# Designed miniproteins, single chains, continued (5), part 63

Each design is a single chain, and the fold is of that chain. pLDDT is the mean over its residues in the fold that is shown.

## One batch from the design tools (miniprotein)

Design m18169
Fold by ESMFold2-Fast:
Structure m18169 (fold): chain A 74 residues (1-74)
Amino acid sequence: MPKLTPEQKEKIRQLAISATSHAIRGVGLEVDGDLAGAARHYLDAADDYAQMASLGDTSAEALAQKFRERAAAL
């Protein structure tokens, strides 16, 4: 049961925007066959989701793991 402050909510919002942006770019690079570029962006997305989880957004833990696994599968 995370008690989020307004500052924590804003930081989570910024991390969510960053993570989503990296995930979208990663998918685009994977479709284009740039597997190294895709893996890099998936790992950046995973790092952002892990930071969201550390701030109390526990739903982000599963997303961080998913993107780490996706990067490793490339």
Scores: mean pLDDT 85

Design m18170
Fold by ESMFold2-Fast:
Structure m18170 (fold): chain A 110 residues (1-110)
Amino acid sequence: SMDKLIELMDRLINLINDIINEMKKNNEPKSQIEEVEQLLDDIQTIKDYIEKNKDKLSEEEIKEITDIVENGILNLEAAKNNKDYNGFIEILRNLVEKLGEEINKLVEEN
């Protein structure tokens, strides 16, 4: 459902913000923190697109994006629990790429 997708996008944004705060507290490299902040901006842009186009998305498209976000959150939580910031960044980069591909398909259909 759209409501579930928006809730998951909010959970993803909160998870990324938690990691940014943790990385800052642990004095991780500024370049890595800035990369995570840029990826957060990309996720926020994707969420904004989903919210603005909620009435145009099919149930199958919503389900596909929802499954991608749910799997992404699980992988990101595992990396966070292992203190694997490089792995977190790689997983988040791949998630942004996959979500961007799904959004591009939707733009081409409209």
Scores: mean pLDDT 88

Design m18171
Fold by ESMFold2-Fast:
Structure m18171 (fold): chain A 68 residues (1-68)
Amino acid sequence: SPALERLKARIERVKEQIEKYKDNPVIVAIGERELKELEALKVRIENLSAQGATDEQLDALLREHDAK
């Protein structure tokens, strides 16, 4: 799923950012919060994909998260 692949890539970028700035507690705290939200969204998207949701439906959920 292109939406799921984009989400996985975003999660990896956030992890890389946390590691890059590991000595900055403010950046780490912001990154860890975003990571938790993205990991929860990943579980939801994987479950919906397994139930037959289309990539358009999955991408809509990712866009709704980005709008918050």
Scores: mean pLDDT 82

Design m18172
Fold by ESMFold2-Fast:
Structure m18172 (fold): chain A 96 residues (1-96)
Amino acid sequence: SPIRKELLALMHLASVGSSLYLLERLEKTGSPENVEKAREEFLKETDEAIELLKELDPETAKKVEEIRKQFEAGKLSAGEALDRLVELSKEYIKRL
């Protein structure tokens, strides 16, 4: 069902957003070692979400890949990447 495919895409976007939110919180309160581990975990979880999103919604997957690349390159903080993901999620919902 198209509706189920859309719901799955939203669930994966929410998962990526939750990981970014946790990373941003740990950057404020965690040790440098814990922040680095959380960053590595976030990137891994995001890669898994992108692979699934490619099957569900390739356009949204590509936009998540762009956010991930800019974050990995140090062009976006965790908070800035989260803000972009929120705006992408709003855009996706408006297209439903």
Scores: mean pLDDT 80

Design m18173
Fold by ESMFold2-Fast:
Structure m18173 (fold): chain A 67 residues (1-67)
Amino acid sequence: MVPKRLSQESLRLLSEQGLDSSKQGDSSQSKQTAQSLKLLRPFSSPEVGELLDKSYEEQLKVSKESE
């Protein structure tokens, strides 16, 4: 009941609506999004948790390079 597609799509929705806005004042949202993804991991299936972990690292990398 936890499809991989849903996990990836959720991450893209967060990235597009949160990070794609290009708001400097909302830079904290990028970090909050990454943290939220990490928090969702314990509430998700172990399979989805691994996918979230990988996506979380990608979000952190983008945020870190932007800094």
Scores: mean pLDDT 58

Design m18174
Fold by ESMFold2-Fast:
Structure m18174 (fold): chain A 94 residues (1-94)
Amino acid sequence: MSDKEKAILLLDQIEAMIAMYAPDKPEEVAEVREAGQRAIDAINNDEPLEVQLELIEEFERKALEVARKYAPELVPSIRRLVEEAKRLVERYAK
């Protein structure tokens, strides 16, 4: 699996975790998915590294907002997965 494909998979995994732990909050889950899709689209379109990182950080902000309200036990895992995704993006984009 390429670094690019692995980064996308990590973002998808975070989205799935949020959806599983906040099933009664479809509107908030949709906001997380929308932010995640914007980050994935930037990665797939080979946008400038700065843009890819900004969108990943926006996705992290949205995911952590939902996790802190409904599944605070996920916060450390989300932070680790985002950090790994950012490292992979920095590696393949340079």
Scores: mean pLDDT 85

Design m18175
Fold by ESMFold2-Fast:
Structure m18175 (fold): chain A 81 residues (1-81)
Amino acid sequence: SAEELFLEYLEKAIRGEPLDSEEVRRLLPERYREALEEITVLFKNRPANLEERIRAVLERAGLSEETIRRALELVRKALEE
């Protein structure tokens, strides 16, 4: 699904791994691509309330609650390293 693919790209992006921009544009809806970009910037800048800000981006993109929960788990694991 597009949501499963979003989670795969999110994990790569937060680890600093390069993404194939053409593939991402072809396979993800615009709202999910915008969310991925916003989360990548947030993760780089590490503002206060990072997890809450990321949750807001995911909710605005219209992702399911299950996908939001899994995305936040990926973010938390990356922050523990």
Scores: mean pLDDT 84

Design m18176
Fold by ESMFold2-Fast:
Structure m18176 (fold): chain A 78 residues (1-78)
Amino acid sequence: SAAVEEAKRILEELRERLEATTEGLTPEQKRYLKRQLEEADEMLESEDPEERKRALRGLAGVAEVLGAPELAERARKL
C-alpha cells in the first residue's frame, strides 16, 4: 500500500530525529518514544485497518513531541 510505504518513510524520519535529539528529552522519554515507534512499525504490518490507523495516530503523537508538526500532519492525512 502506498499509504503504508509513506507511513514507513515518516517512521524512519522520526527515528532519525529522535536519535539526533540530544537535549530536551530525558533517557526515559527517549526510550518511551522509541517504543512508540517500534509499536507503530508492528501495527503498520497488520491487515487490520484499525491497527494501521492507530499506528498513524502514534506517529503523529511522536512527531508532535519531537517538534515536527509537518510530519504529524503528513501522518494524519494518510
Scores: mean pLDDT 84

Design m18177
Fold by ESMFold2-Fast:
Structure m18177 (fold): chain A 95 residues (1-95)
Amino acid sequence: SSDIKKLAEQIKALMQQAIDNPEKREELMAEIQKVVHELASLIPDPLVATKILFLMMSVNSELYLLPRLSPEEQEKALKTIESLVEYMIKLALES
């Protein structure tokens, strides 16, 4: 679906902004959550939709903990966030 692809690209862009701008993170995460819920609503398989929402919760947890981590732990957390976001997008596009 063209709409799914557009929402997926929007999520990637907003996520990058949230990583790069800690002061705007709460506002951006609220917007990302709204876009992810819109994306999930377009997924015909409710199990896939639920997995996408679960992955988003994991991403939120990693981002909220990020400022409290050591530099080495932050690098690992950022790789985890990247992997979770890519997997979420892959699930949405393959649905």
Scores: mean pLDDT 84

Design m18178
Fold by ESMFold2-Fast:
Structure m18178 (fold): chain A 96 residues (1-96)
Amino acid sequence: MEVDVAVGTITITASPALMDDAKKVAEEIKRIAESLPETIGVEVEQVSPTTLKIVIKAEKEAVVEYLADQAKVLGSAAGATVEVEPIKKEKLVLPE
């Protein structure tokens, strides 16, 4: 089955002393995303000692926007900087 997918990239940057808190924020965002039926996939990667990258794929752009807003709120509370890239649309072919 072919489905339209919204792809969002969230970057969380924190000082080394706050990276454990930043990782907890990324884990919470992944948990929230995985609890939503419209979420197709979530990937969390540490791209530097002070930077985490979260890639979210969902059936609806609104789901990605919601998760990005949650990341901004939780990241700011943890003392981290959160940056969200423009949402991209892709097509995925799923098995029957």
Scores: mean pLDDT 81

Design m18179
Fold by ESMFold2-Fast:
Structure m18179 (fold): chain A 95 residues (1-95)
Amino acid sequence: SEEERLRQRIFDFIDKLYAELEPKKVALLKEGKTDSPEYQKLREALRILDEIRKAVTDKDYEAVLENLQKLKELGINTPEIDEIIAEVQRLLERR
């Protein structure tokens, strides 16, 4: 189904972004820079990714949309996020 393809797309997106951001957070932790704005931003982004994973698992697409918008507000803005937002919005319109 289109919903199953969208859910898989979101999981793949989260896994890819987590793999990019987690090593950056770990590097700052090893340097003792836990009070840095960069560390706090990475920690918040990873927290939002965990919330999106939970929301997709729960089929809470309103929460998926809210948390994707929060990622954009943190400055994580890729064309793929906008495409996923559009697909989530279309799914919600078909209520």
Scores: mean pLDDT 88

Design m18180
Fold by ESMFold2-Fast:
Structure m18180 (fold): chain A 103 residues (1-103)
Amino acid sequence: SIEDVIEKLEKIIAELEALLAEARALLAEVTDPALQAEAQALIARIEADIAELKEMIEELRKNPETPVEVLVGRLLRAIGRLIEARLRLARLKERVAAQRAAQ
C-alpha cells in the first residue's frame, strides 16, 4: 500500500540521516584536504538525497492513487541511494584508516 511505501521511505530517510551524522563526524576528524573534499561531497549528496526523498513522500501523500509500479520504482530508487551512501561512507572510512596507519 502507499502507506507501507511511505513508512519504508521514512525509515530510509532515518538511516540516511544516521549516515549523514557519521559523515559529518568523520569530516571533523580528517586533516587531509582530499579526504575532507570527499567527505564534504558525500555529505552534500546525502543531504540532497534526503531532501529528494522528503519531496517524494509529500508527492505520494498528495496522490494516494499512485500506481503500484510507480510506488515500487520510487522505493527501489530510495534503497539504491541508501546502498550508495553506505558504500561511499565505508570506502571513506577505509581511506581515513589507511591514512592514519601510514603515520
Scores: mean pLDDT 88

Design m18181
Fold by ESMFold2-Fast:
Structure m18181 (fold): chain A 68 residues (1-68)
Amino acid sequence: SKIDELLEQFKKEVEKIVNDKSLTREQKVQKISELLDKGVDQLKKNGASQEEIDQFLTEFHKHIESLL
């Protein structure tokens, strides 16, 4: 689905940010927050339900916690 594609894309972008040795922890948090905002906006533009947005947020937070 489009949602699964977006989630996979954002997971890869988060991993790139987390593994970037040139970035501080503060810069990583900022970039990840920006990706989260963009992800929610893209889901809304694609007609995602509130339940689908909540699922995306839950999975995204779990992924971030696994990397930190």
Scores: mean pLDDT 78

Design m18182
Fold by ESMFold2-Fast:
Formats: structure tokens, sequence, C-alpha cells
Structure m18182 (fold): chain A 108 residues (1-108)
């Protein structure tokens, strides 16, 4: 009975998550890493099981790497790897695993 309202809300959340991902990417370019992290976390919270959330998790890890916060970067990339597996995205899984290995090497 409320199907149209639920679909409209779902579409709005996908659009909002994409906008937050794009905002985070702009903030990274401006070297505003803490604000970018906030934007990516909001994108993930808005659409948690989406390709947008997967991109946001990878970019969140990259933001933490720029701050040399390798523990949080590894955590974000592990969440990205789990979501990539759930979404059957083998390319994103490979990217997340390579980024985990690089972050672990840089932590040493």
Amino acid sequence: IATYKALAQSSNNATKATALLNLGNVLIAEKQYSDAISAFNQAIATAPNSSTALSALINLGNAYTNLKNYDNAISAYKQAAALATALSNSSALATANNNIATAKKNKK
C-alpha cells in the first residue's frame, strides 16, 4: 500500500548517498580529510549495502591513509572487501585487498 512512498524514499536515499560520496571526493581534492571522512561515513549510513557505500568505504580508507591513520584505513578497506564480496564485485574486492596490503606495509 505504501510501495510508492518506500520506492521514492529509497531513490532519494540513493541520490543523497551519491551526493555525499561526491562531496567527500571534492573535500579530498581540497585536502579537507576530516570533513571528507564525515561525508563518506554519512554516504555509507545512508545506503549501507550499495555500490555507492562500497565506493565510499574505499575512499574512506584512502582518506585515512592520507592522514597516516593506517589502522582506520585497514578497517575501512576490510569493510569494503566484505561489501564487495556481498555485491559479487571482484574488481572492488581486488582493489580493497591490494589497499589493505599497502596500508599494512606503510604501517611498518
Scores: mean pLDDT 82

Design m18183
Fold by ESMFold2-Fast:
Structure m18183 (fold): chain A 109 residues (1-109)
Amino acid sequence: DPEEELKKKIEERQKLADEAAKEKEDELNEKYEKIKEVILNDPSLTEEQKKALIELLDTIKKVINNRDRTLEELEAEMQAKLDEAAKVGLSPAQVSQILSEASEKVEKE
């Protein structure tokens, strides 16, 4: 049965994709937790700025790991978190710099 053979190949490819996705998700989750620790321990940031950055990082993590949501929904959620960061004095450029510096510190450790 050609349909049953095709179904088996789809299931095998899906299993391999799911295993690869899980390894990447676990690695990204570990990296993001370490980035959060760097942000929480940054004495140059206010408590409000730390909260906004962590919420944005959690949103970025959801965007990367959640394949069932539309790009428009994920972009809207990210924009809302960037707007919250702006309210506590962090521009998108400053957010990018802080997250980049925190990521670099994680890579060096």
Scores: mean pLDDT 74

Design m18184
Fold by ESMFold2-Fast:
Structure m18184 (fold): chain A 79 residues (1-79)
Amino acid sequence: APLSPEDQEAFEKNWEELLEKIKNSKPNVAMTPEQRERLLALAKELAAKATPRELEVLLLILEKIGMSPEELAEVRAAA
């Protein structure tokens, strides 16, 4: 890839800033038990293929949409 080390550092910094922004600003949404079960199954499948950074974003999104710490632990275990 044509990315310089400086561009990689900028990407990493922007990534961390994006995670903080998502954590502080994305609203929680209510889910039905069936929707939650389907999302948990999909999240586990995605986590198994995710990079560490992708997994971190996935877990933050799931937390913000109302998944429990126990459900988040199941997603993390699938990675």
Scores: mean pLDDT 68

Design m18185
Fold by ESMFold2-Fast:
Structure m18185 (fold): chain A 99 residues (1-99)
Amino acid sequence: PNPGLRDIFEIMIKNGITIPKFSPEMKELLKTKLNMSDEEIEKIEGEVPTDEQIDKLVEEIAKKYNLSPEEVEGLRELFYRRRRGFELRLKREEELRRL
């Protein structure tokens, strides 16, 4: 039970917050499971989010769902952890391209 993933993506689009490009398989899941359009997916695809963008995303979610301070802190930690995962993936891809 996560706060609606669709709602999170809508907040990201509204605030110009992006994440690295999805795989073709993931795009199909976003279209079939979350009813996202190709245009909405393209708006989310870009660079890893900055600290300021993560903080903005967390603030918008907190306002929408009336989150407690503890829930806000947990959500912020979750997004920073996910961004770290994206950074590690991109680093590994870069290292492989140099081999």
Scores: mean pLDDT 81

Design m18186
Fold by ESMFold2-Fast:
Structure m18186 (fold): chain A 66 residues (1-66)
Amino acid sequence: SDAEQQAEALAIQAAEEAEMRRIVAEGAKRGLSQDEIAAEVARRLGLPPDAARRLVSRLLAELKAE
């Protein structure tokens, strides 16, 4: 059903978001630059470089706001 497909897609998105947050947090703790963290996210998740840079920038801003 559409509800089951949507639930599966949301679970996959949540897992990918959690992995992105983990990579960003670990990179920041290691003192990596935003560009180095973005390259790691692009490499591990198969994202286009521009998309990875936007996501990493957002997640780093969220971490700094905490």
Scores: mean pLDDT 78

Design m18187
Fold by ESMFold2-Fast:
Structure m18187 (fold): chain A 88 residues (1-88)
Amino acid sequence: KLEEVRRELLELLASRNPSFTEEQLEVAAYQMAYAVETHPEEAREEFEAAGYEELYRLARELAELAPEEVREKVAQLPALREAALAAR
């Protein structure tokens, strides 16, 4: 289930952002999951306003299934951003 949710989230992000590298997609996915984990109501409102209900649902499921992984990935976020820029 965790792998399936992560795959669906990355695939949905890739379909909406075809120019993004794998690293950029990971940065986006874990940023979204972290926002849902730390500020769920604010994240829900922002995603709803943007029309990203599916992204919110998947990000919420990822945060629920793997909160430790989400926190670890976000702690590495500057390095993930550097990797994404280098991959351009």
Scores: mean pLDDT 72

Design m18188
Fold by ESMFold2-Fast:
Structure m18188 (fold): chain A 81 residues (1-81)
Amino acid sequence: NKELIEEAKKAVDEGDYEKALELLEKAAEESGASSGEFFRTLAEAYRGLGDEEKAEYYELYAETIGSEEEYAEQKALLAAL
């Protein structure tokens, strides 16, 4: 759910990393954890909590997925034209 991910990003910006994790967990349950934005936000929340190992893992994964999603979005936009 994109709305939950946006709320999680706001929670990270406010320093409420525990709330961000709760929102991301809910987003994963409703829509599945499949976006680079999701994993990037998850990495940021874990970094804020001091869990550097999980932050690094999800950051690398988000980078890979994010690049592929950006390419897929560009292809979809071109196909819609």
Scores: mean pLDDT 73

Design m18189
Fold by ESMFold2-Fast:
Structure m18189 (fold): chain A 64 residues (1-64)
Amino acid sequence: DEALTERVERLLARAVAEGVALDSATARQATQAVLDGDYERAVALLATQSPEVAARVRELLEAA
């Protein structure tokens, strides 16, 4: 849980910092969904703005 959550959080934070088309508010909400274990919601939120970031997050969750 902790390793996956941390990996996803860092991916989202770096994507936002690197200027990927993703609102900070959406990234925060997605990160909170991951922390809550609501991974489908996190992926769905990300997919509305950055399908590439959503796909990377989905891959991390499926690799677990």
Scores: mean pLDDT 77

Design m18190
Fold by ESMFold2-Fast:
Formats: sequence, C-alpha cells, structure tokens
Structure m18190 (fold): chain A 76 residues (1-76)
Amino acid sequence: AAPPPTPEELEARRRVYGLILGDPELQARLREWAEENPDASHEEALEGMREIILEVHGPEVEEPVDIVVEFELARY
C-alpha cells in the first residue's frame, strides 16, 4: 500500500508539467513538428507531441505527460 501524494507533491507535479509545456526549446520542437505535419489530425498531433516529450524527458513522465498534453491540446 502506497500513501497518497501530499498536496505539496501534487503542486510540484503541476509546476513541472507547466514548465515542460512552457519550455521554449520544447515548444520550438513541437512547432517544428506541426509545421512539418500541417495536415495532421488532432489525434496525430497528440501522438507526435507525446513522442517528442518522451524523447526529451523519457518514460519516467509518460503517464502524467499524456494527461497534460491531451488537456493542453484540447484547450485551444
């Protein structure tokens, strides 16, 4: 049995994901991918962004990154 995460741990996680999505280098890579794939569907764009983020940060953030990327992509 694992104890539930503290509010401070959840806050840190949210900050890390915000920093990942606000990273100028990551944003530049995502923009480059989008420019190379202008006809990509919403689902294809989500998968492409996921692959780039996983390449940069590795599988340690896979599940949380999937949730954050999906949310940001859906936000407009």
Scores: mean pLDDT 64

Design m18191
Fold by ESMFold2-Fast:
Structure m18191 (fold): chain A 75 residues (1-75)
Amino acid sequence: SVYEDAYATTRKVLDATKDDPEVRELAMAVLITSIRSDKKNAVDAAQGMLDAAEANPNATPEEIARLRALLEEAR
């Protein structure tokens, strides 16, 4: 899906910047803001990203919690 592909691209950035928590936080903030700003697609996008993160062993509990909170906000 488009959301799985978008998450995979974001995941590559997050994994490449593991030793730079500031860049990692910025990448997550940009992703969340992009989803939040498109309120018409926010539920589908948040759900798709959450599903992809839950299936990915590199996803942190913090990243999953932030996506879950975004999904709750979008409902």
Scores: mean pLDDT 77

Design m18192
Fold by ESMFold2-Fast:
Structure m18192 (fold): chain A 69 residues (1-69)
Amino acid sequence: KLVEVDLKIEIKVPKDTSEEHLKEIEESIRGHFEGSLKERAGYEKVEVEVERKEDGTLTFKVKAWEKKE
């Protein structure tokens, strides 16, 4: 059965946050959703999109579908 998950998550980081720290935050959050949805919840397709805003907001859009039973 096809099941769709569509989540939007926004976090604020300081504008002076380094590129290295931003990448670590993005990878941590991406890995959490991919692990939870693919490995624990059994979704075969998971997509995570990240948008960085100039005001220091990170927006994560998470979609998951094709749950395996």
Scores: mean pLDDT 73

Design m18193
Fold by ESMFold2-Fast:
Structure m18193 (fold): chain A 116 residues (1-116)
Amino acid sequence: MKRITAEGEGTVAVIPGPYSVEEIKKYVDERIEVLPKATKKYDVTILIYDGILPPGNLFKEASENSDYLIVLTQKSNVERIKKELEGVVKVPYEIVTLEEDHTITYGNITVTIKPN
């Protein structure tokens, strides 16, 4: 079953975080590009972040090639991630949790995330 899907006009990418490219492809809609190319710009990037490894430049790099950033994480990581995004990410962003289904619209693109 696909857990991350996108509808509408535009480009969507996902950074798989702790998952392999092969693993995440099983749960992501075929229109969503797994592991974005550094030379390509996307309307929306979804970053899957488990909070276990230090983020380093991950949030900065995820936002540089996108107009909108969605960070998908565990509820316990939300407050830490908010602090880490401040001053680093220059595009609009939303932090969504693995505990609930989410529907996020940016421009003409709607992203649906069903983690469970």
Scores: mean pLDDT 80

Design m18194
Fold by ESMFold2-Fast:
Structure m18194 (fold): chain A 88 residues (1-88)
Amino acid sequence: SSEELTNKRLLSIAINSVKDAIEYAKKGDFEKAIEYAKNALRAVEELSTDLPEAKKAVQEAIKSAENGDYEKAIEYFEKARDILEKAL
């Protein structure tokens, strides 16, 4: 269905955005990490299938990064990636 194809595209966008967020976070560029994480969050929110654990993980990663808890932010980004990859 067109909706199933849209969900697969949105999941791919979310996964790639989280992977970019992880890469920038590991380089210490948390401004870019947050930007890519917000892109992932928008993609997850547009899914017709609810993924509350993935959404929560991305939200917690953004909050941790904004609070300067960079190790916690990376942990949540990696958790979000794993959940999203399993949903494909």
Scores: mean pLDDT 88

Design m18195
Fold by ESMFold2-Fast:
Structure m18195 (fold): chain A 68 residues (1-68)
Amino acid sequence: GKIDDIAQSIASKVLDNGTSDDIASELVSVGVSATDAQNLASYLLSNKSKLTEQQIIDIVKSYLTMVG
């Protein structure tokens, strides 16, 4: 998948009460390590009330571009 599509999918899961495992699984499917995926998923879920959808998208995109 393209980075933008993946970031939007993850942001939707974070905001729509997705589980940490669902979010981490999608991150792993695009090349993120299991440990980093779980850490990022936990961070996003713990901070979802303080983040806009666009901020979540930007965080995920920044992470994926650093790993690629």
Scores: mean pLDDT 82

Design m18196
Fold by ESMFold2-Fast:
Structure m18196 (fold): chain A 71 residues (1-71)
Amino acid sequence: MSVAQVDAALQADPSISAAQRQQIVQLLRQMYRTTDSPARSQAYVDQVVQILRRAGQDALADAIRAAWGTG
């Protein structure tokens, strides 16, 4: 899964605001910049998952955790 694919999925979702979409994309870009620090990368993934679950996007949150999460 790529950040561009996530951005496209969020653009298609009317329950996600433009501000939330930009925040999620920025958090995923920060995750990619910190791939040599698993703890910090996971903190960004956790923030994205929390935002998506609060918006009712459990399936996308699960997909992101499966792609970039631990466990």
Scores: mean pLDDT 79

Design m18197
Fold by ESMFold2-Fast:
Structure m18197 (fold): chain A 77 residues (1-77)
Amino acid sequence: ADALIERAEKLIEELKKLLENPEVPEAHKRTIRSIIDIIEAALERLRARPSPGILERIERLIESARQVIESIKKELE
């Protein structure tokens, strides 16, 4: 669980760095803010009540967010 939380927190950090980048379009920033909110809510649920279902949910959210980050970085090339 702790390793998964660390992965999610690092991902939120990467997402927040993209929010600080003035070259990222506002549409992408709205998507990033939404993803951060969803991951943070899932982490709060995990901390309050750990379950296999929430762990799996967070893993899927991390994977989806990774794809969004890579897509945005590719557009900034």
Scores: mean pLDDT 82

Design m18198
Fold by ESMFold2-Fast:
Structure m18198 (fold): chain A 79 residues (1-79)
Amino acid sequence: SEEYYELILEKVKELLPNPSEELLEAIKLAASYLRSREEAEKVAERAVELIKKGASEKEIILEIDIEAGLLAMKNWLGL
């Protein structure tokens, strides 16, 4: 989870150098649900896409949580 947190954070910081404490905690929580580097890359790509579109940090937090939740559910269901 620490490795996945750092991977996502590095990609986010390329576009948003000073993320809020709330966004940092959201990334950490999302990373804790992930099982693979590929899943971490998907969450990072989603966050980067939203930042490039000028989304608010609240929207980024919500979408990161949704993406990580969907990946966790897929893993639990074996899908």
Scores: mean pLDDT 84

Design m18199
Fold by ESMFold2-Fast:
Structure m18199 (fold): chain A 58 residues (1-58)
Amino acid sequence: SKAEVLAMAKALLSTEQGRKLFDINGDGKVTAEEIREVMSSAGYPLTEEEVKELLSLL
């Protein structure tokens, strides 16, 4: 389910290695745009609300 995908993304963002997957620019900072692109590339496009929720966890 999408909820499971969001839970996995949340778990990944909680680890140093997982954050590197979202840090497309390699600047050590994860942005809303990077979260959108990574999730869309994985086949799970997020709503603006879901992206904001994940970004708030950082």
Scores: mean pLDDT 76

Design m18200
Fold by ESMFold2-Fast:
Structure m18200 (fold): chain A 75 residues (1-75)
Amino acid sequence: STVARLQEIDDVAGEPLRALEEEALAAGLSEEEIVARIRELAAASSGGAGAALEAWLAMIEEVEARKEAAKKAAE
């Protein structure tokens, strides 16, 4: 899940990401809301934390691209 993938980078991104994870689990944030907030956090972050968040966003976009390719191949 999107939340589980976030937990993989929380040691690098630190407290802001952990706060978002808690909110997502407790309040039931949508995938779109989580991605939007991580994009904002990545833009506000620097160094390793910013790089980790950007890498996570790139991974999510790559997964979506692979889903589209799989749909096209299944036709």
Scores: mean pLDDT 67

Design m18201
Fold by ESMFold2-Fast:
Structure m18201 (fold): chain A 75 residues (1-75)
Amino acid sequence: MKEIEKMRLKMTEALLKVQDLIRSKAPPSEILKALDEVIELAREIYKQSTDEKVKQMAQGVIKVAEVWKKKAEER
């Protein structure tokens, strides 16, 4: 349970980092790396969580991040 709380905090921090990188017009490579971090954290939350709502949230974050990653790769 404490591990999931820590992962959720790290995921939120990673999402804020992605937002900051987009706002600062960072190179696509940095945005992609930050999105990969978000996806990895969300996948870990999905695997570790026993709460269906938390799993659904993590799955949603993964899908959104994958879409953003594709857009960043499109130049």
Scores: mean pLDDT 80

Design m18202
Fold by ESMFold2-Fast:
Structure m18202 (fold): chain A 94 residues (1-94)
Amino acid sequence: SMEQEKAEREKLLDELARIAGVSRETVERFAKRFPVTIEEMKKLLELLKQLPTPQQARVFLRQAEFDGLSAKEVIERLEKTLELRKQIEERKAA
């Protein structure tokens, strides 16, 4: 329902604010300048949670905004970044 979608969007924006270590108002400004669907926001949050620090999440999002990337391109860049990090960790463990 529309009411459930609105509640889900609010929850996702609150989660993004916590992950990035910024105010809810900052996230709302970002969302207005960087249009994302609920599904894209869920995927982005899932990936951002895998970054070690809020500072890394903030830097990544600012760089993506600076580069003028679409939501899909931001998600693809973050997925590739996380895959590279996993490969580096696996090589260090071996």
Scores: mean pLDDT 78

